# Designed miniproteins, single chains, continued (5), part 109

Each design is a single chain, and the fold is of that chain. pLDDT is the mean over its residues in the fold that is shown.

## One batch from the design tools (miniprotein)

Design m19777
Fold by ESMFold2-Fast:
Structure m19777 (fold): chain A 60 residues (1-60)
Amino acid sequence: MEELIEEAARRLREAGVPEPLVRYAAREIKEAMKGKSREEAERIAERIVEQTLAVARALA
């Protein structure tokens, strides 16, 4: 499951998201994944990545 957090952070950094927002998103994914199945964790990670990208794009 750590790989999901690392992949999410990588995607956000490549998209030019500021590091504080990348760290915030990674923390949110980690907390939201606790006690979840891998399938649920993947859905949570993708949703948080999409929301963070939308916010970053709106601020650009």
Scores: mean pLDDT 81

Design m19778
Fold by ESMFold2-Fast:
Structure m19778 (fold): chain A 100 residues (1-100)
Amino acid sequence: SAEDILNEILELVEEILNIAARSLSSEEFTALFQQLGELVEKLKEAVKNKDIETAKESFEKIVELIEQVKKKMSPEDAEKLDELTKRMKELMEKLIEELE
């Protein structure tokens, strides 16, 4: 179940990247893709190791990065990112409960 919840979070990250790809410059998107990729791998390893503190820290950094790029987007795309981020936060709460 923790793996299933993690996979749902990763699908939402992919949706965010798809929106970012059309909204950001190539340079800004490449930087986002690299930084999110590194944080996603850290989150995956933390979940595998049941390292709740590292999982929370990695997730918080993912959210902060999304909020920074959201400032460069249209209001419509920013609203879509807000909806996806809220869903990710709800899934993360469930993921932490599964790891406890």
Scores: mean pLDDT 88

Design m19779
Fold by ESMFold2-Fast:
Structure m19779 (fold): chain A 94 residues (1-94)
Amino acid sequence: MSEVEKLLEELEELRERLLAGEVSADEATQRLIELLKRGKEVAEKLGDEKTAKILENAIKTLEEAVRNKEPARSLRALTAVALDEAIRLAKELA
């Protein structure tokens, strides 16, 4: 399995767990930040600077939301949007 395919599976699993209420907003956000950091490293190794910058901006946005102690509803919504975008990008790289 490629690193991109493995990341895609982990992103889709996280999204399902978030939608099912099996993870807290904070836990889902921290897990997504880890997956986005791995995705950025993969994009950089592939020379895809555009995808790497998109992922870097998503990481920054989520880290700022956690630092600012955004309400759980807002954090969950931001995380869901970032997950959907990350899944889309991973499918394009796979």
Scores: mean pLDDT 84

Design m19780
Fold by ESMFold2-Fast:
Structure m19780 (fold): chain A 100 residues (1-100)
Amino acid sequence: SKEELLEEAVRLAREFRDLAAAYAKTLDAASRAQLEYNVTLLETAVRELRENPEASSEDIKRVLELMEQVVADLLAAHPDLPAAAVATARRLLEIVRELG
């Protein structure tokens, strides 16, 4: 159901945050701030989807496009991001795509 997909997206966003936070401990202050900003953008996007369960397919598609860009920017800025974090971010994008 849509509710189950939204709940899974929230869970994956939290898992990504925790994995990113662990990785952030290996970074300098500037790189850590950039990573934290991108993580916050992904969490905000998922929160907006959860708080607007009646969002149209076009609204969901727009949020997905933003999330895809954030993940692309994040992977380009942090090539050493652990494979588990990359897999979690990709799974999150798949769940949001299924919502649209």
Scores: mean pLDDT 87

Design m19781
Fold by ESMFold2-Fast:
Structure m19781 (fold): chain A 70 residues (1-70)
Amino acid sequence: TTTIKVGDETLEISKVTDKNGNEVYLVKNVNTGEVWPLSVLEAYKEAFPEEFAQDPVWQAALAAVKELTA
């Protein structure tokens, strides 16, 4: 598990095995309790690039997961 801070928010990045046996990366916002899979972050960036560009928390989350998988 990797922890990063974005302003006053804390994000935890973890690799887990899903119910189908596949490895997935999850990003958890510790302050809100929200959890986002990497695939959702990538889909959001492609479908809504303008909205994604205005969200520093989701940008930082996606960047951190990409560094862990590089």
Scores: mean pLDDT 74

Design m19782
Fold by ESMFold2-Fast:
Order: sequence, then C-alpha cells, then structure tokens
Structure m19782 (fold): chain A 82 residues (1-82)
Amino acid sequence: MEATVAALARLAEAQGLAPEEARAAARRAVERVRALAGTEELAEALLAAITAALEAARSVEEAEERVAAVLEEAKPAFEAAR
C-alpha cells in the first residue's frame, strides 16, 4: 500500500499538486480501488499490479495506459469472486 501511495503521489506532484495534496489524492485513489475490489485479497492483488505499472511508467500518459490494462485484466477476477 505505501509503495502505491508513493508512486501515485509522485505522479500527482508531476502534475503540479503540492506534496500534501498529492498524498491525500493518492490515499483516496487507493481507497477507491479497495471499494471496487470488494475483498481484501483482490484489492491487494490489484494494488500490487497498479504499483508495478506506475513504477514502470516514464510518463503520466504511459501510467494511465498501464493502469487501464491492469484493470481490464482484473475483470474476470470480479466474476470469479462471485
């Protein structure tokens, strides 16, 4: 979780947010992912994949594309969890 918050905060700061606002926005984003996942296990897997995608990205645009791919791949897991 801390690694995801740090990666998101760095991207938000690159977009011009103050460090305090960037961290707050990152924490809210992580909370949304947990809410969407519905389970702690799926949330942890998604956050780990998102963290890897963000750390591999060299630009905000690339980060958005990589995160979108992770979320698309996760759709079957939501169905399997039912």
Scores: mean pLDDT 71

Design m19783
Fold by ESMFold2-Fast:
Structure m19783 (fold): chain A 59 residues (1-59)
Amino acid sequence: SSMEEAERERRVENAVIASRILAKERGRSTVTDEDLEEVARRMKLSEEELREARRRLEA
């Protein structure tokens, strides 16, 4: 894969991890849309990266 593809994959992985951590810090056992949206805002995720992160969290 190109460097850009590898970077996008890493960003999505980091977003999933950060969303789970944020949910736990907020006293929740599950990630909410608000947690994911906050992480997406902080990381400046693209719409495609956000959709992929959501899919992985629902798996």
Scores: mean pLDDT 83

Design m19784
Fold by ESMFold2-Fast:
Structure m19784 (fold): chain A 83 residues (1-83)
Amino acid sequence: MKEIREEIESLIKRAEELLEEIKKKKEELEKKPDKELELELQLLEGVLRLVLGVAITLARKHGDEESLKRAEELIEELLELEK
């Protein structure tokens, strides 16, 4: 169980890092329109959704309610950024 929790925590941490990068790039895009940056954002958003999906699946399977809650919060933040 400890190893699985560490894997889930690693995925959540990766998702947090990706979300911060998305926020930074979105702020840059607001200041200066850049088609390459827009494409990078779309790719990063896709990767973040995939990472969060895996984290949620593992957290549910192993009863890691804390990590599940954290992953759901990260999804909510991502959805707010996409508005």
Scores: mean pLDDT 82

Design m19785
Fold by ESMFold2-Fast:
Formats: structure tokens, C-alpha cells, sequence
Structure m19785 (fold): chain A 94 residues (1-94)
């Protein structure tokens, strides 16, 4: 991963932290994030139990930082940003 991409993902994580997504949803997205690559972001996130209220804000945050939410790079950046948020909260990653 490039230094520039690392900084973009850190910026994503800071914006995502403002949404205050509960730990259980972050963990489900991280543990089963491969589902997002199969179903796409909207359908995959709903399948993993993420409340609909977080879907559009997350997509807007991704677009603001130059990612397409339905692309492989966009999904990868989202999952890495969720990992950074979880680590900052002291959540043990799978």
C-alpha cells in the first residue's frame, strides 16, 4: 500500500468514527467482509446486519475521498478504515 493510500484510509477512518457505529456491526463487517465483494456494498452491508441509516453516510464518505463504494478498491478501503476504527477502540480483530 502506498503512503498516499495509507493517508487516504486514515482520513476515511476519522470520518467513519463520527458516525459512532456500534462495535458489533464493525466486527461483523470485518469478519465477513468478503460478502461485500460478492454482493456489493449495499446488499452485502444489509446482509451483515449493518443498519440502513449507516449505508448512505458511508457511501458519501467513500465518494468524498475518491472511492467508488461499489468497486473493489472502495470496498477494500472501507474495510481497512473499519479495521483502524476497531483498533483505536481496543476491539480484538479476528
Amino acid sequence: MSEEEVERIKALAEEIKKLDIPDEYLLNMLRFGSVLYTLGFDEGALFLGLPEEYIEPLKEILRKHGYDPDSLPGISALLEAFRLVAEERGIKLP
Scores: mean pLDDT 82

Design m19786
Fold by ESMFold2-Fast:
Structure m19786 (fold): chain A 67 residues (1-67)
Amino acid sequence: GRPLDEEGARHLNRAVEAGSKVGWDAATAVAEAMITEDDPERAYQKALEAGASDEAARHVGEAARNA
């Protein structure tokens, strides 16, 4: 993966926080998708596939776009 800029890190932190609040293991999958995917749509899809909420998945997609 590529290093995150400040905005990408902020969006990733928000996605992880949202995942933690809903008690899903997809918080780890969200972080994985952010690191390995450079396509925002694919990052969003992978987060949803891992059980993330739409809100958390959108934050993952935004982080991928801005990292």
Scores: mean pLDDT 61

Design m19787
Fold by ESMFold2-Fast:
Structure m19787 (fold): chain A 74 residues (1-74)
Amino acid sequence: SMELEEAKKLIEERLKELYPKYSFTEEALELLAKEAVKINFNELALDYLLQQLGKLTGERTVITKEDVLKVLGP
């Protein structure tokens, strides 16, 4: 949907600001965009989720769907 595509672009921009040296898979961006839409872009919740992503990558400079699933977690 257009809403999901717009959310994906907004998430990508925000991630580039937080993690300028990182790249993101399409699946990771889609999953994050779906979550952002689900929580109606609640700023506090979204900021928390995005900040947690950097803690999971370790030596990797790519954020994957697995990383997003770990943050969204149980």
Scores: mean pLDDT 77

Design m19788
Fold by ESMFold2-Fast:
Structure m19788 (fold): chain A 67 residues (1-67)
Amino acid sequence: PVPSDFTLNLPADVTELVLIRDGKVVARLEPDAQGRVKVEGLEPGTYELVLRHSDGSTSSTTVEVVA
């Protein structure tokens, strides 16, 4: 589990991070020049993280956000 504010270090080929909760897109974030995304102010719950890659593929993972 992660707190409501966290930083992700993404692979160099990732162009976009999409946060999904209960089938709804809650955020779309772009990594910085170092591949990092700072996520702030998420409500507690289970989120799906969808990574969009420069070749057009996607990958996903699940993260649990705690208060």
Scores: mean pLDDT 77

Design m19789
Fold by ESMFold2-Fast:
Structure m19789 (fold): chain A 72 residues (1-72)
Amino acid sequence: SPLVEQVRALYNELLDLTERYLKGEISQEEYDARYNQLGAQLRQLLAQLTPEQQQQLQAEFNKRALELYKKA
């Protein structure tokens, strides 16, 4: 589904943004602004998916995010 692909792309952008922040490559203000913008877009797209698709995509993101924070 093109919608599922768009959601995965936004999750990848959020993870990249978070990694850049953790490496000190961007300011906290820049991080907060971009994270909130991407998060709002993500929530709008997720609302258009089935509950099963939402659960799977959120679980995938949470696992990747936790791995990123553990690595930092």
Scores: mean pLDDT 84

Design m19790
Fold by ESMFold2-Fast:
Structure m19790 (fold): chain A 89 residues (1-89)
Amino acid sequence: ENEERLREIRERMERFEAAMREIEADPSLSEEEKEILRFVYEVQMRALELIARGLEAGRPEEGLREAERLAEEVLPKVEEMQAEMEARL
């Protein structure tokens, strides 16, 4: 059960890495849009790492709580960056 969840998390991280490479290579995206997407990517990867660490340690609830705290801390910054980008349009 935990092994399968860890596999799913690792596969999701790999998909995020592939998506971020596509974003960096996309000439239609502005540097400002890439900066926002890069920040979101970094937050998502950190959250997945926390969840995976919790699963590996046999403490899945602890890992999830740490990921939730991270999300709560960064949500205002993501919203601020999106608002700044929209204001420049």
Scores: mean pLDDT 78

Design m19791
Fold by ESMFold2-Fast:
Structure m19791 (fold): chain A 71 residues (1-71)
Amino acid sequence: SSQIAKLQQLAEQYRRGAELDRRASEELRKKAEEEGVTPALESAANILEVGAETSEMLAERNEKKAEELEK
């Protein structure tokens, strides 16, 4: 159904966002290892990790809703 397709599309969008945030966090942590750890770099990496986890939760919620509608 169109409703299932929309939920799947939203889940894919959130999964992509989470992947980008996780990669950005990894890059900041590598930069901290090379240039020295600062509170600013640590904070920025943590914010991106929290963003990724939030997006992953939203993706899972939309995926589960799509599965329920297929039953």
Scores: mean pLDDT 87

Design m19792
Fold by ESMFold2-Fast:
Structure m19792 (fold): chain A 84 residues (1-84)
Amino acid sequence: SIEEFANKIIEALNNKDVTALIQTLKEISDENFEEVMKKVKELDIAAYNALEYYGSITNDKSKENIIRILEAELKQNPPELITK
């Protein structure tokens, strides 16, 4: 459900687990992505702001672009360096 995906995203961000975040985003359909992001913002504004830090919330809200940015950052910069 939308809330389950939102909670998984929040959990991944709280754990600073970029791999889990990427996996969760890949499971969300493009049609549901905006609703999931809205739910994350409603449930945890800090988690939503963290998505912006990871380059997840840009002028282009495309799930595919967000995933590519996160995968590129994870490959070049470990999660510990991304969050610090």
Scores: mean pLDDT 71

Design m19793
Fold by ESMFold2-Fast:
Structure m19793 (fold): chain A 61 residues (1-61)
Amino acid sequence: SMEEELIERMAAATRELARQLGVAAARQLADKEVEEVEKDYGPELARRVREAMERVLAEEE
């Protein structure tokens, strides 16, 4: 689905940012991205995006 593709894309971008800038900086950027997803698509999709991002950030520690 389009939602699954968005989640995968945002998770992949978070992983790349964590590798380039470190987990702490990537988390700050992820927080801003989740806020934008909530504004554009609503709280349920934002929650799913956040969960995917947090899993990636935990893996990149």
Scores: mean pLDDT 86

Design m19794
Fold by ESMFold2-Fast:
Structure m19794 (fold): chain A 74 residues (1-74)
Amino acid sequence: GEELAQKVNAQIPKVTKAIDEAKGDADKLAETLTTFEEVGAATVLSTQYLFEGNRDKAKVLIEAATKALNKLLS
């Protein structure tokens, strides 16, 4: 529970920072938004599943978000 919540919280500032850094460049922001929308949605949903006690569903979503973020940053 707590460890997974900490991992979810760690994703939020990374996504927020990347969006904030891109906000001055309209083209880069547009290209990045679709990927970060997916990461953001997975982060929100995994947090909701953690509150519901559904650790397995939360884990699947955070792993998917991590893979998407790593692909963008590689």
Scores: mean pLDDT 66

Design m19795
Fold by ESMFold2-Fast:
Structure m19795 (fold): chain A 89 residues (1-89)
Amino acid sequence: MTEEEKEKARKLAKEFLDKAISGTPEQQKKIREEFRKLAAELARKDPELGAAFVSAYTEAVLDYQRTSKEIKELLDNVQRLLERLKKLA
């Protein structure tokens, strides 16, 4: 497997994650199904490429989940502050 093929697999995995993040819950389900089909197809053509694609996506998802949890916590804190300010006004 060439370095160029690995780079393309990483970019493709990141594009799928980006689409999943920006979509509605219904779109997210559809994108996950498309991802599974593509991962299986890549694994059929080249098992190493398929493994690299799945690994890159898994790492990206874990990074997003960690960041998303931190953002969620910040948003919840801001929401509570806004609710307190509204009650004081």
Scores: mean pLDDT 71

Design m19796
Fold by ESMFold2-Fast:
Structure m19796 (fold): chain A 67 residues (1-67)
Amino acid sequence: DLAALRAELAELIKELQEAIKAKDVEKVKEIVERLREMLPRLPESWRVTAENVIELAEKYIEELEKE
């Protein structure tokens, strides 16, 4: 169900934004892993969006881990 996948993707992005705001590196990594697990389930156009979100999150993790 594409509507359920869209809702799941939106919820993960929301949780990711909150984890980034809280500087919770473990939570950010967990959500990125969940997004990666969703990639084969997503339509191609949504997959590109999810991949871009993952890339931005990974860049943020790199900056936080440089502490």
Scores: mean pLDDT 80

Design m19797
Fold by ESMFold2-Fast:
Structure m19797 (fold): chain A 74 residues (1-74)
Amino acid sequence: SLRAKLEEEVARQLAEVKAANPDLTPAQVAAAEALAREMMELRLLAAEGVPAEEIQRLGQARAAELAPLFEAAQ
């Protein structure tokens, strides 16, 4: 399924980020994972036919919603 493929892609990208950044805290890893999963949900909406303009708008809104997680990770 598309969700399974995106979940695998998210897991692979997170593993690469962790390998490149060994000093990441658990909170920073959790924030990165939350952002990656929200981006995955936007890609699923695109697959359902949601217009690219709407996906861009939702992506900006999701980034703003997740900003406090990155601040808390500091």
Scores: mean pLDDT 75

Design m19798
Fold by ESMFold2-Fast:
Structure m19798 (fold): chain A 113 residues (1-113)
Amino acid sequence: NNIQTAINSYKAILNDSNATEESKVLALLDLAALYLNQNKLLEALNLLATTRGYSETNNFEENLQNATELLNELSKSSNKKIAAKAQYLLGLIYKKQGQYDEAIKAYQEALNL
């Protein structure tokens, strides 16, 4: 798969005024997962934090806090697909931070949805 084509497709959905809120949230989560799987943790955290409405910052801890707050909110969504993807992303972020017990718990929550 062409990674740049996938990134461009997700960004197109995020900028499409005719796309549903649900489609935009799913595109956001899939793009963040793509960045995390490429070891682009800073890009993933920045994407998630800026979507929350916070200004772009180079402060890693602030972006991590804002990103995890958004994902925790989305993990409680009545849309099980959104909730599952948010839990999976929390698991990836915890794993990248070396928080393996928290990562396993988040992945298990995603699988149970």
Scores: mean pLDDT 81

Design m19799
Fold by ESMFold2-Fast:
Structure m19799 (fold): chain A 64 residues (1-64)
Amino acid sequence: MNERAAKVAKEQMELNKENLKQSSLSGAVYLKYIGGSKKDVDEARKSAESGDDSEKSVKKVEEL
C-alpha cells in the first residue's frame, strides 16, 4: 500500500468515529435524562471511543 491508500483508510476511520459518536451520544443523553450517574455517562462515552462496548453500556441502563 502507498500513502494514498493510507489516507483513504484514515478517512474511513473518521466516518466510523462519527457514527460511533452519534450512537453513543444518544445513549449518554438518555442515561442523563433518566438520572444516570456521571460515571455511567463517562463509561458509555469511553466505550464509544473504543468501538467495542458502546452498545453494552446503553443496554446496561435499559436493564436497570
Scores: mean pLDDT 58

Design m19800
Fold by ESMFold2-Fast:
Structure m19800 (fold): chain A 93 residues (1-93)
Amino acid sequence: MVDEIIDELLDKIAERAGRTLSEEEREEFKKKVYEELERLKKEGKELLENSEPGPYNPSVLEYLELLKKMLEALGDEELAKLIGEKIEEMKKQ
């Protein structure tokens, strides 16, 4: 479920920040993630095609892997595939 993937992402963010997140903070983050995901879905191909990978950052790779799982769970196989290809490209370099 998408919520489970978002909770996994939030847990990783909390671990990196060295703190726990309140239920209200988690709900606000989920709302923001859904809003950004909707925008990314609408413009996702253009954004991914035009985005340069920049310097490799393990945190970015982990974020992209979670985003791919979320998009697959939402049924956006095309955008999930593009993100998957980007992840593999970053790993190879």
Scores: mean pLDDT 62

Design m19801
Fold by ESMFold2-Fast:
Structure m19801 (fold): chain A 84 residues (1-84)
Amino acid sequence: APPDLVDLMLNEDIEGVLELYEKAGVGTREEVEEAFRYRRENLDLSIEELYELLKKEKNPEKVLGLVIAIGQRELEEEEKKRKE
């Protein structure tokens, strides 16, 4: 995903994500809201636990929510490790 889309999803900026989706001609409000709901339910899990859920998940909206949650954890770890 583009960096700006990841940042919007990490901050739960549903309106910002919808603007990007509208410009790209993809997704619906309901699909975006479901992805954010599933992300919220999985925010407190470790990266390893999120990957285990991702291996078992077949619902596209839930897969998107898990990918966003993993991306957030990876960005947080990268920021902690890098003195850029």
Scores: mean pLDDT 63

Design m19802
Fold by ESMFold2-Fast:
Parts: structure tokens; C-alpha cells; sequence
Structure m19802 (fold): chain A 90 residues (1-90)
């Protein structure tokens, strides 16, 4: 079962760690900044960390894989700010 989640934009400074946490068994997180810089990290655990290469606004897109259908929740945390979204794995 798979879910794709697009998180609300988060403002970061260069060198900030964007920590992505999910309820899914595995996921790929892609962080895209306003200038089109793309950073991708895969995880077979519940957490992945992406270090921002640029200061600015990043949008995180998560492709999650779950063992059963149901809600997948994703949280991205950077610079003391957190954004959370949920979607159904189908």
C-alpha cells in the first residue's frame, strides 16, 4: 500500500536538518526549495534527515510504503518548526 504526501512549506537556513518522521514502514522524502534544488533521502525506518543546502522555503514530498491500508502520518521538523500531514495508503 502506498501514500504520497505533500507537506506545507517550511522555512529553513542553510545547514538546518529537516527531520522527516513517518508512521509507514519505509519511505522516500524529497525536499524541494523555491530555487528548484532537490534533495532526496530514503528510509526503511521511521525517520530520515535531509540537511538543507540552501536557505529558503522547502516543500517536502513523501512517498510512503505501508504493509496494510490505512492512515499514514508524516511530520517534518526543522529550525524549531514542525508541519504534519496525513493521507490514506491504498
Amino acid sequence: YQATLVLPPISVKKGDKITVTTSAKSFTATAVNEDGTIQTKSSDSNTATITAKESGTYTVVVHATADKPGEVTVTATAGGKSVTVSAQAV
Scores: mean pLDDT 81

Design m19803
Fold by ESMFold2-Fast:
Structure m19803 (fold): chain A 100 residues (1-100)
Amino acid sequence: SEIDLAIIGAESQLADVIAEAQADPSMTFEQLQDRLVNLMTQIIKNLIEKNNFSKEEVREIFDRALEFIREELSKVLSEEQVEETVERMKKAAEKILEES
């Protein structure tokens, strides 16, 4: 389905940032968080504005991508850092979905 393809695309893009952080010893936790939040913001805006998904469909896509990314983040971050990152991503997503 188009939703399943969008989920795979979001998962792949977010996982690439995490993999890049693993390969770059100069990247800080704060820089990783900022990159993930900014990328997620761009993905959500594109799904709404360019791909014409409904807000409900974008919520489904994002929620499913976040479950996957939580597991990927747990390989490189502490449990507290994973929860902090996921919460920040959720808050940013909710803000975009409420405003656009």
Scores: mean pLDDT 83

Design m19804
Fold by ESMFold2-Fast:
Structure m19804 (fold): chain A 85 residues (1-85)
Amino acid sequence: MKEELLKKAKEAREQAEKLKQIADNLDLAVKDPSLAKEQATKVSQIDPSATPEEVLKYAEGAAKGAKLGAKKLEEQAKKLEEQAK
């Protein structure tokens, strides 16, 4: 049913929007040294093998990854919307 495809497309768009917000928050944290240290410490608690300084470098990559993920979800939503019509 085209309604199920539209529902899945809507869910993908909502997830993409959430990822964009996460990416923006990470980008701001990387730009603010105090916030960046807090985020790096939090990630380091999950993976003790990564030092907070190394995690600060990874935070920039995480923001880029989240933005790429959001873009892919929006592309998937568009394909689902096209398939529904």
Scores: mean pLDDT 72

Design m19805
Fold by ESMFold2-Fast:
Structure m19805 (fold): chain A 68 residues (1-68)
Amino acid sequence: SVEEIKEELKELVTRMMEWMRSQGVPVEDIIDSAEGTVDAYGEGEGLSPEVVEELKEELRRYARELAA
């Protein structure tokens, strides 16, 4: 389901933020990498472009909240 994908992607972004921020990677570069992962998931799961964009917006907000 889209909710299960969202949960999995948030977990992935949490791990990326923990590791990459510890290495000095800027938050915006981490977000860019995460958006690429959402595109790959969208292709694999056959998600509509609208759902893919919604997931990207959710993950951008989530990553910035983690950085705050």
Scores: mean pLDDT 81

Design m19806
Fold by ESMFold2-Fast:
Structure m19806 (fold): chain A 84 residues (1-84)
Amino acid sequence: MLSDEELKKRGIKAAEEAKRLMKEGKELLKDPSKAIRGVGLMVRAIGYATEAMLLGRQLKERGHEEAAEELAKKANEAGFKVEV
């Protein structure tokens, strides 16, 4: 099982990737010729946001409530309304 530090690190990285991919995907949707690629990036962003949420939940269960709340906030900044 991952350490608390590794869970936090992976969760933050997943939330940051979700935010990046969602922003990039939305930008691609402005060009009809790139719409399929844009949708693909947004779907990938949902996967990363889900990972961040699950890792945040694990951190909360281990007593790291502040770290879990930080991950939830970062995932919400990516456009996903999630709570842990």
Scores: mean pLDDT 77

Design m19807
Fold by ESMFold2-Fast:
Structure m19807 (fold): chain A 91 residues (1-91)
Amino acid sequence: SELEKLLKSKDKRTKLYALALEVLLKAGVGEAVARNQARALVEETPEEEHDEVIAKLEEFIKAGDYEAGAKYILDLLTEHGVKKLEEAVLK
């Protein structure tokens, strides 16, 4: 049970990274920037939100709406970045 949960969590992280990378690259984001943003999305997104973000990215890919998908990723990264900065300052 615990091992199955861990493997599913790793699979979700890999899937989230791959979907984010595809959306960013197809939206015209340069490879190095896209890889860094996709990694940041996986690292900063809480595990409980992974399914929601994956579902949203799959919707953008299915619709071919890569620019809107890239904006969604960047908006999430901005929100996570602001929270991280606030936590660092309030220490």
Scores: mean pLDDT 79

Design m19808
Fold by ESMFold2-Fast:
Structure m19808 (fold): chain A 75 residues (1-75)
Amino acid sequence: GPPMTPEQIKNVIKAMAEFAKELGKDEVAEKILSLIEEPTLQAVLKASNLAHNVTKDRDELVELSLKIQEAVQQS
């Protein structure tokens, strides 16, 4: 597909941080949000790794995937 825009990258990082915060992982959410300062694909990969490690619940991981897809489409 087409490369992600900086706006899409920022919105995806925000969505991942919001997900971590909703699960009570405020420190992880703050780490994810800090990645917005340099909105690159590397930042998305780091944010994704952090967000996927806050839970092992399948339904919560599906919610994360849907939030990421929605953030890309809303951009």
Scores: mean pLDDT 85

Design m19809
Fold by ESMFold2-Fast:
Structure m19809 (fold): chain A 83 residues (1-83)
Amino acid sequence: SLAEREALIARASALLTEAAAAETDPEAREELLRLLARLTEAVQAGDWEGALEEIRRAIELLREIGREATAERLEELLRELES
């Protein structure tokens, strides 16, 4: 349902916000905040495919910066969003 989809995206946004807040590397933090902004814009536009693409980019970035646990949690949310 739309409500379930919105709840999952809200959880993804929360995870990205928490990761950005915990990030001590200014460059990595800025990149996470840019991804969060793009995700927010896609959701506001009703662009669900664009929102999923930004979540995929976030998973990739989180892995590159060594935040594997957060990346795995986002992958679980992505699988639910794609089902």
Scores: mean pLDDT 86

Design m19810
Fold by ESMFold2-Fast:
Structure m19810 (fold): chain A 74 residues (1-74)
Amino acid sequence: SQRDLDFVENLAYLLQTEPDDPLVQKLIKQLLALNLPPDIIEQARATTVELNPDVPPHLLTVAAALQLIALQSE
């Protein structure tokens, strides 16, 4: 949905512009603690790369994983 795309774009922007932000650091730490399966991360990453080609792939992976978790947790 457009809302989900806006979420991913805003998160990718935050990760790109404010990597030292405490919120960004907290979200990265939480993702690492979840130990998500590689296939799930790769699927989410592939989708977000098409939307954000100028953002480094590792940051898109974090953003995509967070979006996927949010959708499943609601």
Scores: mean pLDDT 58

Design m19811
Fold by ESMFold2-Fast:
Structure m19811 (fold): chain A 64 residues (1-64)
Amino acid sequence: MEEKIKEYEEKAKKSTDPELQEIYERIVRLLRLKAELDARGQTEARSIVENEIKKLEEEAKKLE
């Protein structure tokens, strides 16, 4: 999972599109939050965050 965070951080830094950069930055923040929620055993909150990440990933793909 650390690899996925790094991947999106790199995409955000390399993106010339401000909208795509913002989406990638939001994905990074949510991935870090998901990891924190997993560590706390908060499965319901984690599932909500995971769904938000999936929506942002689909949004990013449409803009790529």
Scores: mean pLDDT 79

Design m19812
Fold by ESMFold2-Fast:
Structure m19812 (fold): chain A 79 residues (1-79)
Amino acid sequence: LEQLAQQLEQLAAQTPDPEAQAHLLAAAGHLWLGARGVVPREEATRRAIAHLDRAIAASPDPDIQQQAAQLRQQVLALQ
């Protein structure tokens, strides 16, 4: 969870679209809550995926869309 949260934060820093950036940061935040045991892992990953879907939809950049989609697949593998 921590490694994926950090990767999402790094992708957000490279994302110029403010809506896509906000959703990437929200996804990272949910993974950090799961990593710290504040919420169950299943809830953290489910909420992170929802925000990743919104980030992909909001981003006009195909490279950001592809990187977010890859991170989404990695989050799914954690379920």
Scores: mean pLDDT 86

